# Designed miniproteins, single chains, continued (4): the designs that were tried, part 106

Each design is a single chain, and the fold is of that chain. pLDDT is the mean over its residues in the fold that is shown.

## One batch from the design tools (miniprotein)

Design m15689
Fold by ESMFold2-Fast:
Structure m15689 (fold): chain A 94 residues (1-94)
Amino acid sequence: SDEFRQRLIEMLERMAALLRSLRTPLAEEAAKLYEELKQLVEENAPKEEILRKIDEAIEKLRELIRAHRDDPEVVTLAGVMVHELREIKEEIEK
């Protein structure tokens, strides 16, 4: 739906900004994947391409969590983002 698409675009943009605020190289890489995902959504790219980009972003967030295991701010934020991307993935698969 147009409402879902618009909210998704706004969410992806906010998430990319939050990732950049962490000031780490892996968070910057994750932010770029969110920007790529936003572009695919804006261009109405094929569902399979969007789902693949979500999986790439989830894996990058998992790398970020592993690299920063002793940083509760990074681990908590990235963990929430993994959960939100999984929810988005399920909604797109419908």
Scores: mean pLDDT 88

Design m15690
Fold by ESMFold2-Fast:
Structure m15690 (fold): chain A 64 residues (1-64)
Amino acid sequence: SEAAGLEARAFRDRLIAEGASGVEAGRATEERFPLSEEQREITREIGRKLREIGDEIQAELEAR
């Protein structure tokens, strides 16, 4: 959910502000707020489709 994403981001940012490295903060955030396999697959699928749309827009702009 949107709220869960905001909590995970706030947790990560707080750790970084307290002196943790990005790698350490990322690992601790993943342990606290793990994503399901289904959510990871959906995220990959969305990323792939967004990349495809971006390529189509670029091709259209270059054709002009």
Scores: mean pLDDT 70

Design m15691
Fold by ESMFold2-Fast:
Structure m15691 (fold): chain A 81 residues (1-81)
Amino acid sequence: SALDTLIEQLKELDFPGKDSAIGHLQDAKVNLEKGYYDEAINSLEKAIEIQRKYLGEYHPLTIESEVVLGVIEIKRAVEKV
């Protein structure tokens, strides 16, 4: 999955908050697999905050996290209809 690829790519980097960011992405993955979209979004937003702060807003992995967030928000909206 996109989240699995993102987690593996983040593991290859060294930055402050790395373990926390990876933990939040793993929580997002578990919640997404259960269909708990609100919880998955909250966990992803926490990971993105760390990535933006330490990798930068335009880092490829920060952008990938934001794309994943957008996909989950669309899934949440569609499944409520």
Scores: mean pLDDT 86

Design m15692
Fold by ESMFold2-Fast:
Structure m15692 (fold): chain A 90 residues (1-90)
Amino acid sequence: GVIEIIKEIAKEVLEQIPAAEAQLPGLLKSGQLTPQQYQDALTHLKKLKEASEKLLKAKTIDEVKEIFMTIIKASKSSIDSLIKSIEKKV
């Protein structure tokens, strides 16, 4: 069902976060990220990890919807970027 697909996506996100975090110091050192952008990226990855962990514990579609609505309100620009990336991959 839809909830099982959402949990699979959450698991994949959790598996990718360490690799994403590992790339950030190199981008800061090269000057491709400012110190502020580096801190913002770390904060976004932490929130994404926490949200994905909550999604894995969700038992109903209503719980999933509440988690997504909370994330959307907190990080609309980051979510819009993620959706665009998913749509491009097809």
Scores: mean pLDDT 72

Design m15693
Fold by ESMFold2-Fast:
Structure m15693 (fold): chain A 66 residues (1-66)
Amino acid sequence: MKKEEDINLLKKTAERLGLPQEEIDDLIAFFEKLYKEKKPKTEIYSELGVRINEYKRRLEAERAAA
């Protein structure tokens, strides 16, 4: 698995979801941490999915508060 390719895919996906740059940067940093810890690919993707869902929930809450 190429780290660059995964980071680019993650960035593109987060941008498509409308996440702010700060959240995108945090998500990339989290991915890099898991990759450095030599976590299995399935675990990395599972953790990323959970974090993306948390960001979606927060973004929806911010819109509701406006």
Scores: mean pLDDT 74

Design m15694
Fold by ESMFold2-Fast:
Structure m15694 (fold): chain A 62 residues (1-62)
Amino acid sequence: SMKEELKQKIEELDKRIKELEQQRQQAQQLDNPEASQLAVDGLDKEIAELKKEKEELRKKLK
């Protein structure tokens, strides 16, 4: 069903977001502040995009 497909996609997005949040924590541990900031900024952007996609899918479940 459509709702089951949406729930599956939301679960996959949650898993991906958690993976990226872990990568973000690792990026913060880089000794070079410029490299750390660049990596964190890139990951923050990707995480924000996935969170937005997840919210749009949640709206479709209602």
Scores: mean pLDDT 84

Design m15695
Fold by ESMFold2-Fast:
Formats: structure tokens, sequence, C-alpha cells
Structure m15695 (fold): chain A 59 residues (1-59)
């Protein structure tokens, strides 16, 4: 997860708070893409979103 986020050139996300599900759409510098579906507690999803925003700042 963290390795995929660090390698991504573009990140899009959708958070479904009702089902505690985070969907990440990752695009990589080679033009490939990956979709990750993460089910976790709200607190864990917030930690993942912090990593996503930190990566987006460096893009």
Amino acid sequence: LEEDIEKASDIKYFLDERSETLVLGLTFPDGSSKTLVIKASKAELEKILELVEERREKL
C-alpha cells in the first residue's frame, strides 16, 4: 500500500464512510493504473488518507 502510494504519479480516491471503505485509483509514471479497495476502521482510513495527501503534495 505505502509503496504503491509512493510510486504513483496521480492519486484519486473515494471514501465511503458508511461501509468504512476507501477506494484508491493510482496512476503510475509508466501509464499503468491500479485500483485498491481498502476496508478498515475510520481511524486507519484517516491514516491512509494522510499518506495520500503527503504524496500529492510532492507531485
Scores: mean pLDDT 78

Design m15696
Fold by ESMFold2-Fast:
Structure m15696 (fold): chain A 77 residues (1-77)
Amino acid sequence: VKDKAKELEDQITELAKKAVADPSKRDAYLDKIAALIGQLFSLNGGLTSLPTDAELRRIAQTHVDVVAELLKRREAE
């Protein structure tokens, strides 16, 4: 596995946490997460059919929702 993929995943997770912590900047963080997810797809060899910007934004929103649930579970521990 390429170290670059882990770096992108870590950056996506950190931006998702920031989006949850500061909803006023959520849209800016979602745009950044979408760009990083696009890079992750490129690393996985998906160059021939990369998702559209709209699809990447939707994936970013889903990822933020998952991170929000994980943070909620940590608070309950």
Scores: mean pLDDT 73

Design m15697
Fold by ESMFold2-Fast:
Structure m15697 (fold): chain A 78 residues (1-78)
Amino acid sequence: SELIKKYKEAAEKANETGEIEYIIKAIELLVEGAVSNMELHSNEDLARLLEEAAEELEKEGKYELAEHLRKLAEKLRA
């Protein structure tokens, strides 16, 4: 939850400023979450994290970004 909120904030900042560094920061936060929980290293666990982040983005009306994350999660399961 907290990690997802930080990811959302970084993604919002990227959309607001158009700066790639905020997108990179969002990805770094997702990776840190995976490292802090060894169970999140699997493709399936990472896919779940991305889907949770997408759901939070959808609640905020950021459907395009959420769709990109859902597609990435699907790719990880393939």
Scores: mean pLDDT 64

Design m15698
Fold by ESMFold2-Fast:
Structure m15698 (fold): chain A 134 residues (1-134)
Amino acid sequence: MPIVPSKEAQELALEAMRALLEGDYERAKELALEADRIDPEAVPATPEVIILFEEGDYKSAAELLEKRIPSEKSPLGRALSLYLLGLAYEKLGDYEKALEHYEEALEILKEVLGEDHPLVKEVEEKIEELKKKL
């Protein structure tokens, strides 16, 4: 049976994102490297972005993600990069930009993963909490 490497890389990228959100930066880096080995274009949370989040350098993380997003060919990859960009702006206190990127990520994630996916629900909750701060 044919193995679909891009699907495996996308699953690893989602696990890397979860690890990053939980603050497990070592696991996030390992999973991102594994996904990159399988399909480099499917990896939104590159080790470089994860390191910047670990260091609290959210400005450099945002700049790197903004440079990368226009070349993201994978809908899931684009959505995850937009979610990380929103998270970076939230950490910087730019709640208006954070909301813009979270809302764009949410629309793509609903189409790719479905409305009942845990990450979709997590992004919806984050958008509602940020709206209360504006």
Scores: mean pLDDT 77

Design m15699
Fold by ESMFold2-Fast:
Structure m15699 (fold): chain A 91 residues (1-91)
Amino acid sequence: SLEEIEKLIEEAAEIVDEMELKLLNKEYVEPEELRKKVEEARKLVEEAKELLKKSNLPEKEKALLLARITAVLGGVTLVERQIKKQLEKEK
């Protein structure tokens, strides 16, 4: 349903926001924790994407939801890269 798709997108966005806050606060993130959080966010977004493809939503609504999914995936990628860069500086 629309509500299920939106919930998955929102949960993934919350993970991104949490990681962005850790970056802002200059917190060290364990590599294993980073990997698990990024994987969790990506899985949520992929589930939302699959539900969207199978949904009977109007084309306009599908396009808007796909744009939101794309934005969240971009955020996940940027957060992963930024935290990896911080980890490399520790060495």
Scores: mean pLDDT 78

Design m15700
Fold by ESMFold2-Fast:
Structure m15700 (fold): chain A 66 residues (1-66)
Amino acid sequence: SSEEERQKQIARLEEQIAHLKAVRDELRRRAAAETDPERRAQLEGAIREVDAEIAILEEEIAKLRS
């Protein structure tokens, strides 16, 4: 594919990562304020899931840049 097409795909993936990071920040704030250990663990689990999604998108960007 063309360099311009590749850069547009990277930009879209970066926008998705930015949205996921905003979700992660919200989850982190909720986890920090959570007094129930079980609910805190669930929020930490959700954070790990978001981190995994970010990692997949970052890997896709790396493949597009290779």
Scores: mean pLDDT 90

Design m15701
Fold by ESMFold2-Fast:
Structure m15701 (fold): chain A 64 residues (1-64)
Amino acid sequence: SMEDVEKELFELIDEMVREGASVAEIAARIAKLLDEKQKEYGLSNDEVAELAQRAADYLRELLE
């Protein structure tokens, strides 16, 4: 589900932020995960865009 993908994205972001990864590195890993999940779950382009926005908002919240 989208919620399962969102959870995996947020866990990835938490891990990378904790490890001191750059915003560019985090963005690249988010894009890769979304591409993989789109193929695995058959997500629409709109669903991928929504998940990307949720990931960006979550990252922004963590960085203030």
Scores: mean pLDDT 87

Design m15702
Fold by ESMFold2-Fast:
Structure m15702 (fold): chain A 80 residues (1-80)
Amino acid sequence: MNSQEYAEEIARKFIELVEQGKYEEAIREAEEMASKITGEPVSFSGKPTPKELEATRVALEYMLKGDYEKGREAGEAVLA
């Protein structure tokens, strides 16, 4: 699986975890994904808030549909 296909797989898993309210598991999956993509251990320096996790979920949902610009705008709108 190439990095794009792998990113889409983890994005779907992240969306499911956030929808289920499993925020800690969603953060863990995101960190593991980032570590595998970059080839280096990645951990978030701050603990993401539920609002930030929802922003990420909304952005990823649009990006999986191919609407990258709308995904970015929607994510930023949740944080505002």
Scores: mean pLDDT 72

Design m15703
Fold by ESMFold2-Fast:
Structure m15703 (fold): chain A 67 residues (1-67)
Amino acid sequence: LSEEAKEKIRKSLENVKKKYGLSDEVVEKIYELLVEKRYDEAKEVLIKEGGVPEATALAIVHDLKKL
């Protein structure tokens, strides 16, 4: 991934963190999964550990997959 793509992922996850109250540990875990293109696992962490609604988690992952 380019530095620009990584920055967009970081910014998106910061917004999700603020809205849903994710810990720094959970944010970093999701970031690593997204950078590794492990999208299904990133979605599951967003839902199970982040408390993000399934439809929202799917939309986030779908948007970031395009980077």
Scores: mean pLDDT 83

Design m15704
Fold by ESMFold2-Fast:
Structure m15704 (fold): chain A 77 residues (1-77)
Amino acid sequence: MVEEAEAALEPLAREAEALLAAIAATGDEAAIRRALEIAGEAQRRAGEHIAAGDIEGAAAALREAVARLRALLAEAE
């Protein structure tokens, strides 16, 4: 249930956190702002899915955020 949801989502959340830290380390204010927008949207969407009992939807929202953060980091200098 909740513990199972946490086990499924935890690796994705940790990856997102690592990407956010890497983007923050670049000092690129535009990239940091965009990363925070992506993270905030992902948290809202994942929270809505979890509230509905849709763990797969929550995982999909986090995977999308991770992909967007990876792309953003690749563009940041």
Scores: mean pLDDT 80

Design m15705
Fold by ESMFold2-Fast:
Structure m15705 (fold): chain A 84 residues (1-84)
Amino acid sequence: MLSEEQKELLIKQLNELRDLIIKEEPEKSEQIEKTTEQLIELIKAQDLDGAIKLLEEFASKLTGKAKELVLGLIETLKALKAKL
């Protein structure tokens, strides 16, 4: 079970990643914002499996630094799931 502090930290990281990815791919800003909102809802619901799946699908549509950042978040969520 994720603590409230862990949820707040993850949501903060998601919002920071959103801003960085929009900077790299501004033409995809609407899709990036929508995906970020869906991820935040999954984190609030403690659906780590759903969050990982959505991030993997999102990463497949990205390249370069944006993709690396999303892949890093996927590994973080997998590590959190393994400890639960």
Scores: mean pLDDT 80

Design m15706
Fold by ESMFold2-Fast:
Structure m15706 (fold): chain A 104 residues (1-104)
Amino acid sequence: DAEREVLRLIEQARRAVEAGDWEGAERYVAEVEALDVPLSRSSVGNLLDLAVLAAERGAWDLARRAVRYAVRHSSPEQREELIAALERLGLRDLAALAREELAS
């Protein structure tokens, strides 16, 4: 059950970020990346939340990885929603990254 595993790993990554466990957060994001599976709307939303939290904590590399994975593995509609959400939150560098990923 790939979707349940993705949701579990994203939740673990989020908890690691909240706890200041950057090594754990990077490990869980790497495990999500290794699964290389399409994302549900819920998983895209959870990755956006993870990226926002990581960016707020100054963990920009982790935030960029979460955004790249979300863009690469979501539908075109979900990608537009994700970019719009990043723009509304003032995370312009992450929104620009998401647009560049779409062009690739």
Scores: mean pLDDT 85

Design m15707
Fold by ESMFold2-Fast:
Structure m15707 (fold): chain A 66 residues (1-66)
Amino acid sequence: GTKVLLIIAETKEKAQALRDKLRKERPDVGVYAATSEQGEMAKAVAEEEAAKYGLELEVLLVGGKA
């Protein structure tokens, strides 16, 4: 794939549900999920992996202000 998408959501269940949905809709994209508590570490890991494989990273914050 050409892109890595990192989903950060309030809860693990919410993050995993959205990850599963997006993986079904876009199997060519690397989709990863983390909770807001893990967000900073997850972003750092995703940035490192994207840079290592020459992929674009997009971060999607879900439910930050609902």
Scores: mean pLDDT 75

Design m15708
Fold by ESMFold2-Fast:
Structure m15708 (fold): chain A 68 residues (1-68)
Amino acid sequence: SMSKEEAAGRLLSAILPHLSPEKRAEVLKIYREFFYDPSMTLEELAERIIKLVPQFRPVVEEILRESE
């Protein structure tokens, strides 16, 4: 099984090149919070990413499934 940090990294790598500069900054802000707060779950990260960039829901769901 994949670690939550590894899963988060894979998700970031998959979506980051397809984001506008504005959305990229917001995604990176969420990721800083995730790495700063070890109590923040991969599921919470995923929910925040889906809310911000809902077009990437299928990618987020695939990575969550692979992390189980």
Scores: mean pLDDT 84

Design m15709
Fold by ESMFold2-Fast:
Structure m15709 (fold): chain A 119 residues (1-119)
Amino acid sequence: MESAERIREENRRTLDRIRALYQQLLATDDPAQRRALVRQILAIARSSFGAGVPIAQVARLLLDLLDLRGTPEEIAAVERLIRITLDPALAQQVIALVRQGRYDAAVDLIVQHEVRLLE
């Protein structure tokens, strides 16, 4: 059984790492570097806060769609997850970006929201 102090220290280090990567994301305009940073942030968040955080799962699916250009059925499934996971205003913005094929901007918006929730 892990001590509460150890868990608190691990969470602090995880948040510091996410903040550092997020600052790098804000400072870069290179699309390949942005995608790599987003993947790192999402991997750390999922590993540290678990698969029970639906925002991390939605952002990961959008990142996979950015690389693979998902089918209409896959896009519709992601839109449904966005609607049940995010608040209505954020969900509408993310869905609008997905429908425009702007998956990178949709992932950025979700990552910004997820990082804010972890602060």
Scores: mean pLDDT 66

Design m15710
Fold by ESMFold2-Fast:
Structure m15710 (fold): chain A 110 residues (1-110)
Amino acid sequence: DVEKVKEEALKKLEELLEEHKKNSEQVLEDIENSPTLTEEQKELRKKGIEEADKIFEEGVKELKEKILNSKTEEEIRKIFQEGLIEMGRKVKEAIEKGFDEAVELALKEK
């Protein structure tokens, strides 16, 4: 049932988005409360997390649109699987960039 698979995929994307937002809030709080990071290093790390949040929100929106326009269960599963992998890769890249910039700043200030 294509409609049931669409409903399940859309529900899962909404659950993943909610979980991501909760996890992101916790990470931002941990960065803010870090005793070892300078304010400038915290800003760079927060920027990476904020960029990752935008990528995740936009990715979920794009995947929802693709799923709604899909005509087969196989297309829905492929969009869901490949889309989550690609979105995860971009999210990780944004977080790592913010981390690397903060580390470079720390090394340069010593």
Scores: mean pLDDT 85

Design m15711
Fold by ESMFold2-Fast:
Structure m15711 (fold): chain A 94 residues (1-94)
Amino acid sequence: DLEEELKLLEEGEEWAKNNPELYEKLVEEAREVVTEPVEEAARKAGLKEEEKRRLLEEAIAAHLGVEGERTGDEDKLKVGRAVAKEILEKRAKE
């Protein structure tokens, strides 16, 4: 359900605004995990810096979502949703 998914993204954004230190920590931890795989994939595909940055942001959101579901970590799920919402808003301005 699209309306329910959008509500979850908004709840994630609000949670991130209320928990900025934990948001930054979880994003940084996810970034450390996904950076090398993203750099290798971008190199092989010949991606430009802008495309690589977009892939990195998507990989961070995906990693947080997968790990949150796997471990039952609601904070990781909310942070992943917050990152996904930021990506959608950034693309809407293009």
Scores: mean pLDDT 84

Design m15712
Fold by ESMFold2-Fast:
Structure m15712 (fold): chain A 111 residues (1-111)
Amino acid sequence: MLRVEVVEVKADKEKGTVTVTARVSGPPGRYALNALVTEGEDGYGDVVAAGEPQVGRSGDLTVTAKGPLPDIVGVVVSARNEQGDSATAVAVVDAKTGKILKTEVGEPGRA
């Protein structure tokens, strides 16, 4: 079963940077990871920054916004394999502290 988790978030509100430690479990093969930062307390607001895709089953994904972060941000991590299976995890984060306020584990399909 394909699963994606947000394990840790480090946020620098003034620099507009978010580093997400993500973990993927699932069938054998290559995975592409991508991270987005959104506004809104539910994690489904407008995209404020997008990261570059990375290949792997775990890693630190760094996303840089063009300005300071909102106080509360959504962090969306997607994983996709070569077979076309995908999963998306969402975390809601206090950008001042990096504290994860809410998280949803990604499973096959869309969270």
Scores: mean pLDDT 76

Design m15713
Fold by ESMFold2-Fast:
Structure m15713 (fold): chain A 79 residues (1-79)
Amino acid sequence: SEFEQLLKEFEELAEKIREAIKKGDIDTAMELMRQGQRLLGQMAQLNLQNGGKYQAQVDQAAERYNELAKEVLELKKKA
């Protein structure tokens, strides 16, 4: 489904963000975070169009995004 494809893209992107964070590559991590925010928005919109069927998956993806955002913020404080 369209949602499953977006979720897969988000999960792959989250791994790339994690790798950028591990390398201390703040600029790359921030760019990938912008892409992740867009994917989350698309997933949230599809969830609403499907009567909330994907709510648990959207919530889990948003939680992971927030954890990554916190780690990027901590890297920026140390730079």
Scores: mean pLDDT 88

Design m15714
Fold by ESMFold2-Fast:
Structure m15714 (fold): chain A 92 residues (1-92)
Amino acid sequence: MTDEELLELIERAMAGDPEAALKIYEILEKDEELGRKLVELVRENYSAEQIRELQRIISAAKLGLPEEEVERLKEAAEKGDEELIKEIEEKV
């Protein structure tokens, strides 16, 4: 995937396209190299506020977390660990 294609996905997700947000989530989850490139492009082209908004959009669109993070979220919710929940949300 090219830099232009990644930026187009980011722009579509920011505009409220749930399919674009889900594709970004899949890239971040399954493709570590492409995910790093996406994060770099976001950091170069977007403000900290826009990055936080994008993370919230991606979190809302995801169909599931990696099994380990699902277990961490369940454990954090059971223990009321707000800091751990926030840490996981910041990664997504």
Scores: mean pLDDT 68

Design m15715
Fold by ESMFold2-Fast:
Structure m15715 (fold): chain A 85 residues (1-85)
Amino acid sequence: MTPEQIEVRKELSELVKRLREALLKADENWDKFSDEKQKQIFELFGQAQDTLLQAQNYLGQGLLDKAREYLERARELIEKLEELI
């Protein structure tokens, strides 16, 4: 693997971990959220997970620029999710 591939893989792993931690925190506090907020969390979670899967697929294909683009999109979605919970 190139140093760039290692860095992208590390960022992917960190975002996957953050998304998992956000899921656990949301689950612990789920009953405290309004129905509207629960729907927003659910939608953002699905979007973040799909975006990370796309980043992983591009990384597997060696398309580092596309992988980085999707990781940045996933980061923004995860940050919004973390702000809601």
Scores: mean pLDDT 85

Design m15716
Fold by ESMFold2-Fast:
Structure m15716 (fold): chain A 94 residues (1-94)
Amino acid sequence: MTLKEDLKEVEDLVNTGIKNEDVEILTKAVNQAFDVIFKASVVQDIETAEKAVKLIQKIVDFVEKNDKFSDETKKKFRSDLRSAKIMLNFIKAQ
């Protein structure tokens, strides 16, 4: 499976999780996005890492504006986005 195919799978999970307002699907999308960022770091693919971080940002933006989600869930995804941005900055510094 190519890194581009892995990124597309994350995008599909993000869209499904948003449509279904499903915390488990959104959590799976974040975990797979982190895997994509890690793989992108190994091959120095900054563009793919940036796209994966943007997908996590899309999850955070959706969850923050939706009262269905608990404050705990919102805080978790904000923390995940912060970690992803730190990883991206580390890749860019190499």
Scores: mean pLDDT 87

Design m15717
Fold by ESMFold2-Fast:
Structure m15717 (fold): chain A 65 residues (1-65)
Amino acid sequence: MPHEEVDPALLTPEERRTLEALRANDGDLSATARELGVSQATVSAHRKRIMAKLGLPDPAALLRG
């Protein structure tokens, strides 16, 4: 079943984890990639999808909430 937890509920569990890690690391792609055990390119791709799903104009908006 699609998960109904939290606004933004549009995110997959992987995208949500990436968003939380980005917020914890103040948007630092390198630190976020290290925390998640993935490449910076993977984090960047997930960030782009999250922004598109949430309708955010810039990556700094992800950090503001």
Scores: mean pLDDT 74

Design m15718
Fold by ESMFold2-Fast:
Structure m15718 (fold): chain A 68 residues (1-68)
Amino acid sequence: PLPARDRAALDSFLATAEELGVPKEDLERIRRLYAEALSATTPEEVDAAMQGIADVFVEAARRLEAER
């Protein structure tokens, strides 16, 4: 399963995203990927979920920049 270090990083990521005003749709996608990472049975599944979370955050940040 997901290491404690990575779980703490994801929790921090979610808290920061909420404070920065990331849309509910993007927060929901991050939460789904987080759940996938927690239930992952292979390292490849964990890596894919973690990369997906990073991609959603980057995309949300770009959209926020465009709206400002």
Scores: mean pLDDT 72

Design m15719
Fold by ESMFold2-Fast:
Structure m15719 (fold): chain A 81 residues (1-81)
Amino acid sequence: SREELLAEVEAIIAELEARRAAETDPAIQASLDSLIAWLRGVRAEMEDPSASDEEVRRLASHARAIAAHALREHDAARQAL
């Protein structure tokens, strides 16, 4: 459902915000801030009553893919230290 997809994107945002709060590297902080802002925009677009169920599913899928990539990159950056 749309509500489940919105909850999934909000959970991703919460994970990124938690990582941002723990992050001390300014470049990584800026990258996480940018991603969080973009995801909040995607979630707002998903909440738009004019958005179709197909568009909402597409947006959620893109958010998931981009966030998964960013989380893997962040993990790799932290493991290199």
Scores: mean pLDDT 86

Design m15720
Fold by ESMFold2-Fast:
Structure m15720 (fold): chain A 66 residues (1-66)
Amino acid sequence: ATLEDLPHQHRVRLQRAAAMLLDARAAGRPVTVADVAFDAGFSSQSHFTRAFRAAFGVPPSFFLRA
């Protein structure tokens, strides 16, 4: 499913997570995918990673790469 096909709360949560990953990378802050998952309101890194990949087509770790 695309990002547009997700419930509003789920979509907002995933967009917030993407922003957190990009902000951490830009600021040089050490964060893990698990930290971002829990901060975005997910109870599981595995669930977050699957949902994120389904929405954005790439894993969350990809957003942390140069």
Scores: mean pLDDT 74

Design m15721
Fold by ESMFold2-Fast:
Structure m15721 (fold): chain A 80 residues (1-80)
Amino acid sequence: MIEIPESLPEELQKLIREFVDALRAGDLETAERLRKQIEELYEKLKDSLTPEQRFEFDVLLGVLDVALAVYRLADEIEKR
């Protein structure tokens, strides 16, 4: 349910897809690592992105953070 902007570089799209797949598999450790790699790659690329692409990516990062938080909360509930 996370929409990946087609305007983003393919390398970013691939990492985002891997992040979503890790969340769906319940692999929070891999998801957290991929989230860090996505942010690192974005910092390297952002000066080459248009303002529109940067805005889209900033919104997407927020969505990824919310998704990760929701899956972490579900994991905590399971540990009851």
Scores: mean pLDDT 77

Design m15722
Fold by ESMFold2-Fast:
Structure m15722 (fold): chain A 65 residues (1-65)
Amino acid sequence: EEKEKLQKEIEENEKKAREYDALGDRYFSEAQKTGDKELFEKALDYYAESALYEIKRVVGKLALK
């Protein structure tokens, strides 16, 4: 049962990493068009969140292996 829990956590972290990366790309694209500093900072925050979830995914996958 522990392996199932780890697999779900890995899948959730992968999904979150992808979602935040997409949000980062969206806000970064908008910031490039408008020059809005707040949108640029928001994009960076989302990219940072994506990176954190990707790290959690990799660590979880190594633990499951």
Scores: mean pLDDT 82

Design m15723
Fold by ESMFold2-Fast:
Structure m15723 (fold): chain A 97 residues (1-97)
Amino acid sequence: MELAFRVVERLSELSDEEQNEVFDRLVEVAKEKKLPKEVLAAAVSLLYLAELYREDPEVAREMLEQMYAKDPEVMTEAARLVEEVLRELLEEKRREE
């Protein structure tokens, strides 16, 4: 859960354009790695939680805790997927500069 919370906080700091880039890369990576649809759905849910976190971080945290309690393994894999995508996009942008 610590990783998922950190990922949501990092996503909340991104612009709308950067969040769209993360979404596109999540779909691409999930398709390439043939990940379960549940993991991709959870990863997309983390993006929506990031928007909620900007408006109400307490509610976003409570929702994340509920999602983690329901499917901890799926949420852990989703958080790891989003972290990987964020790391790759950050590295790619640094190479373009």
Scores: mean pLDDT 80

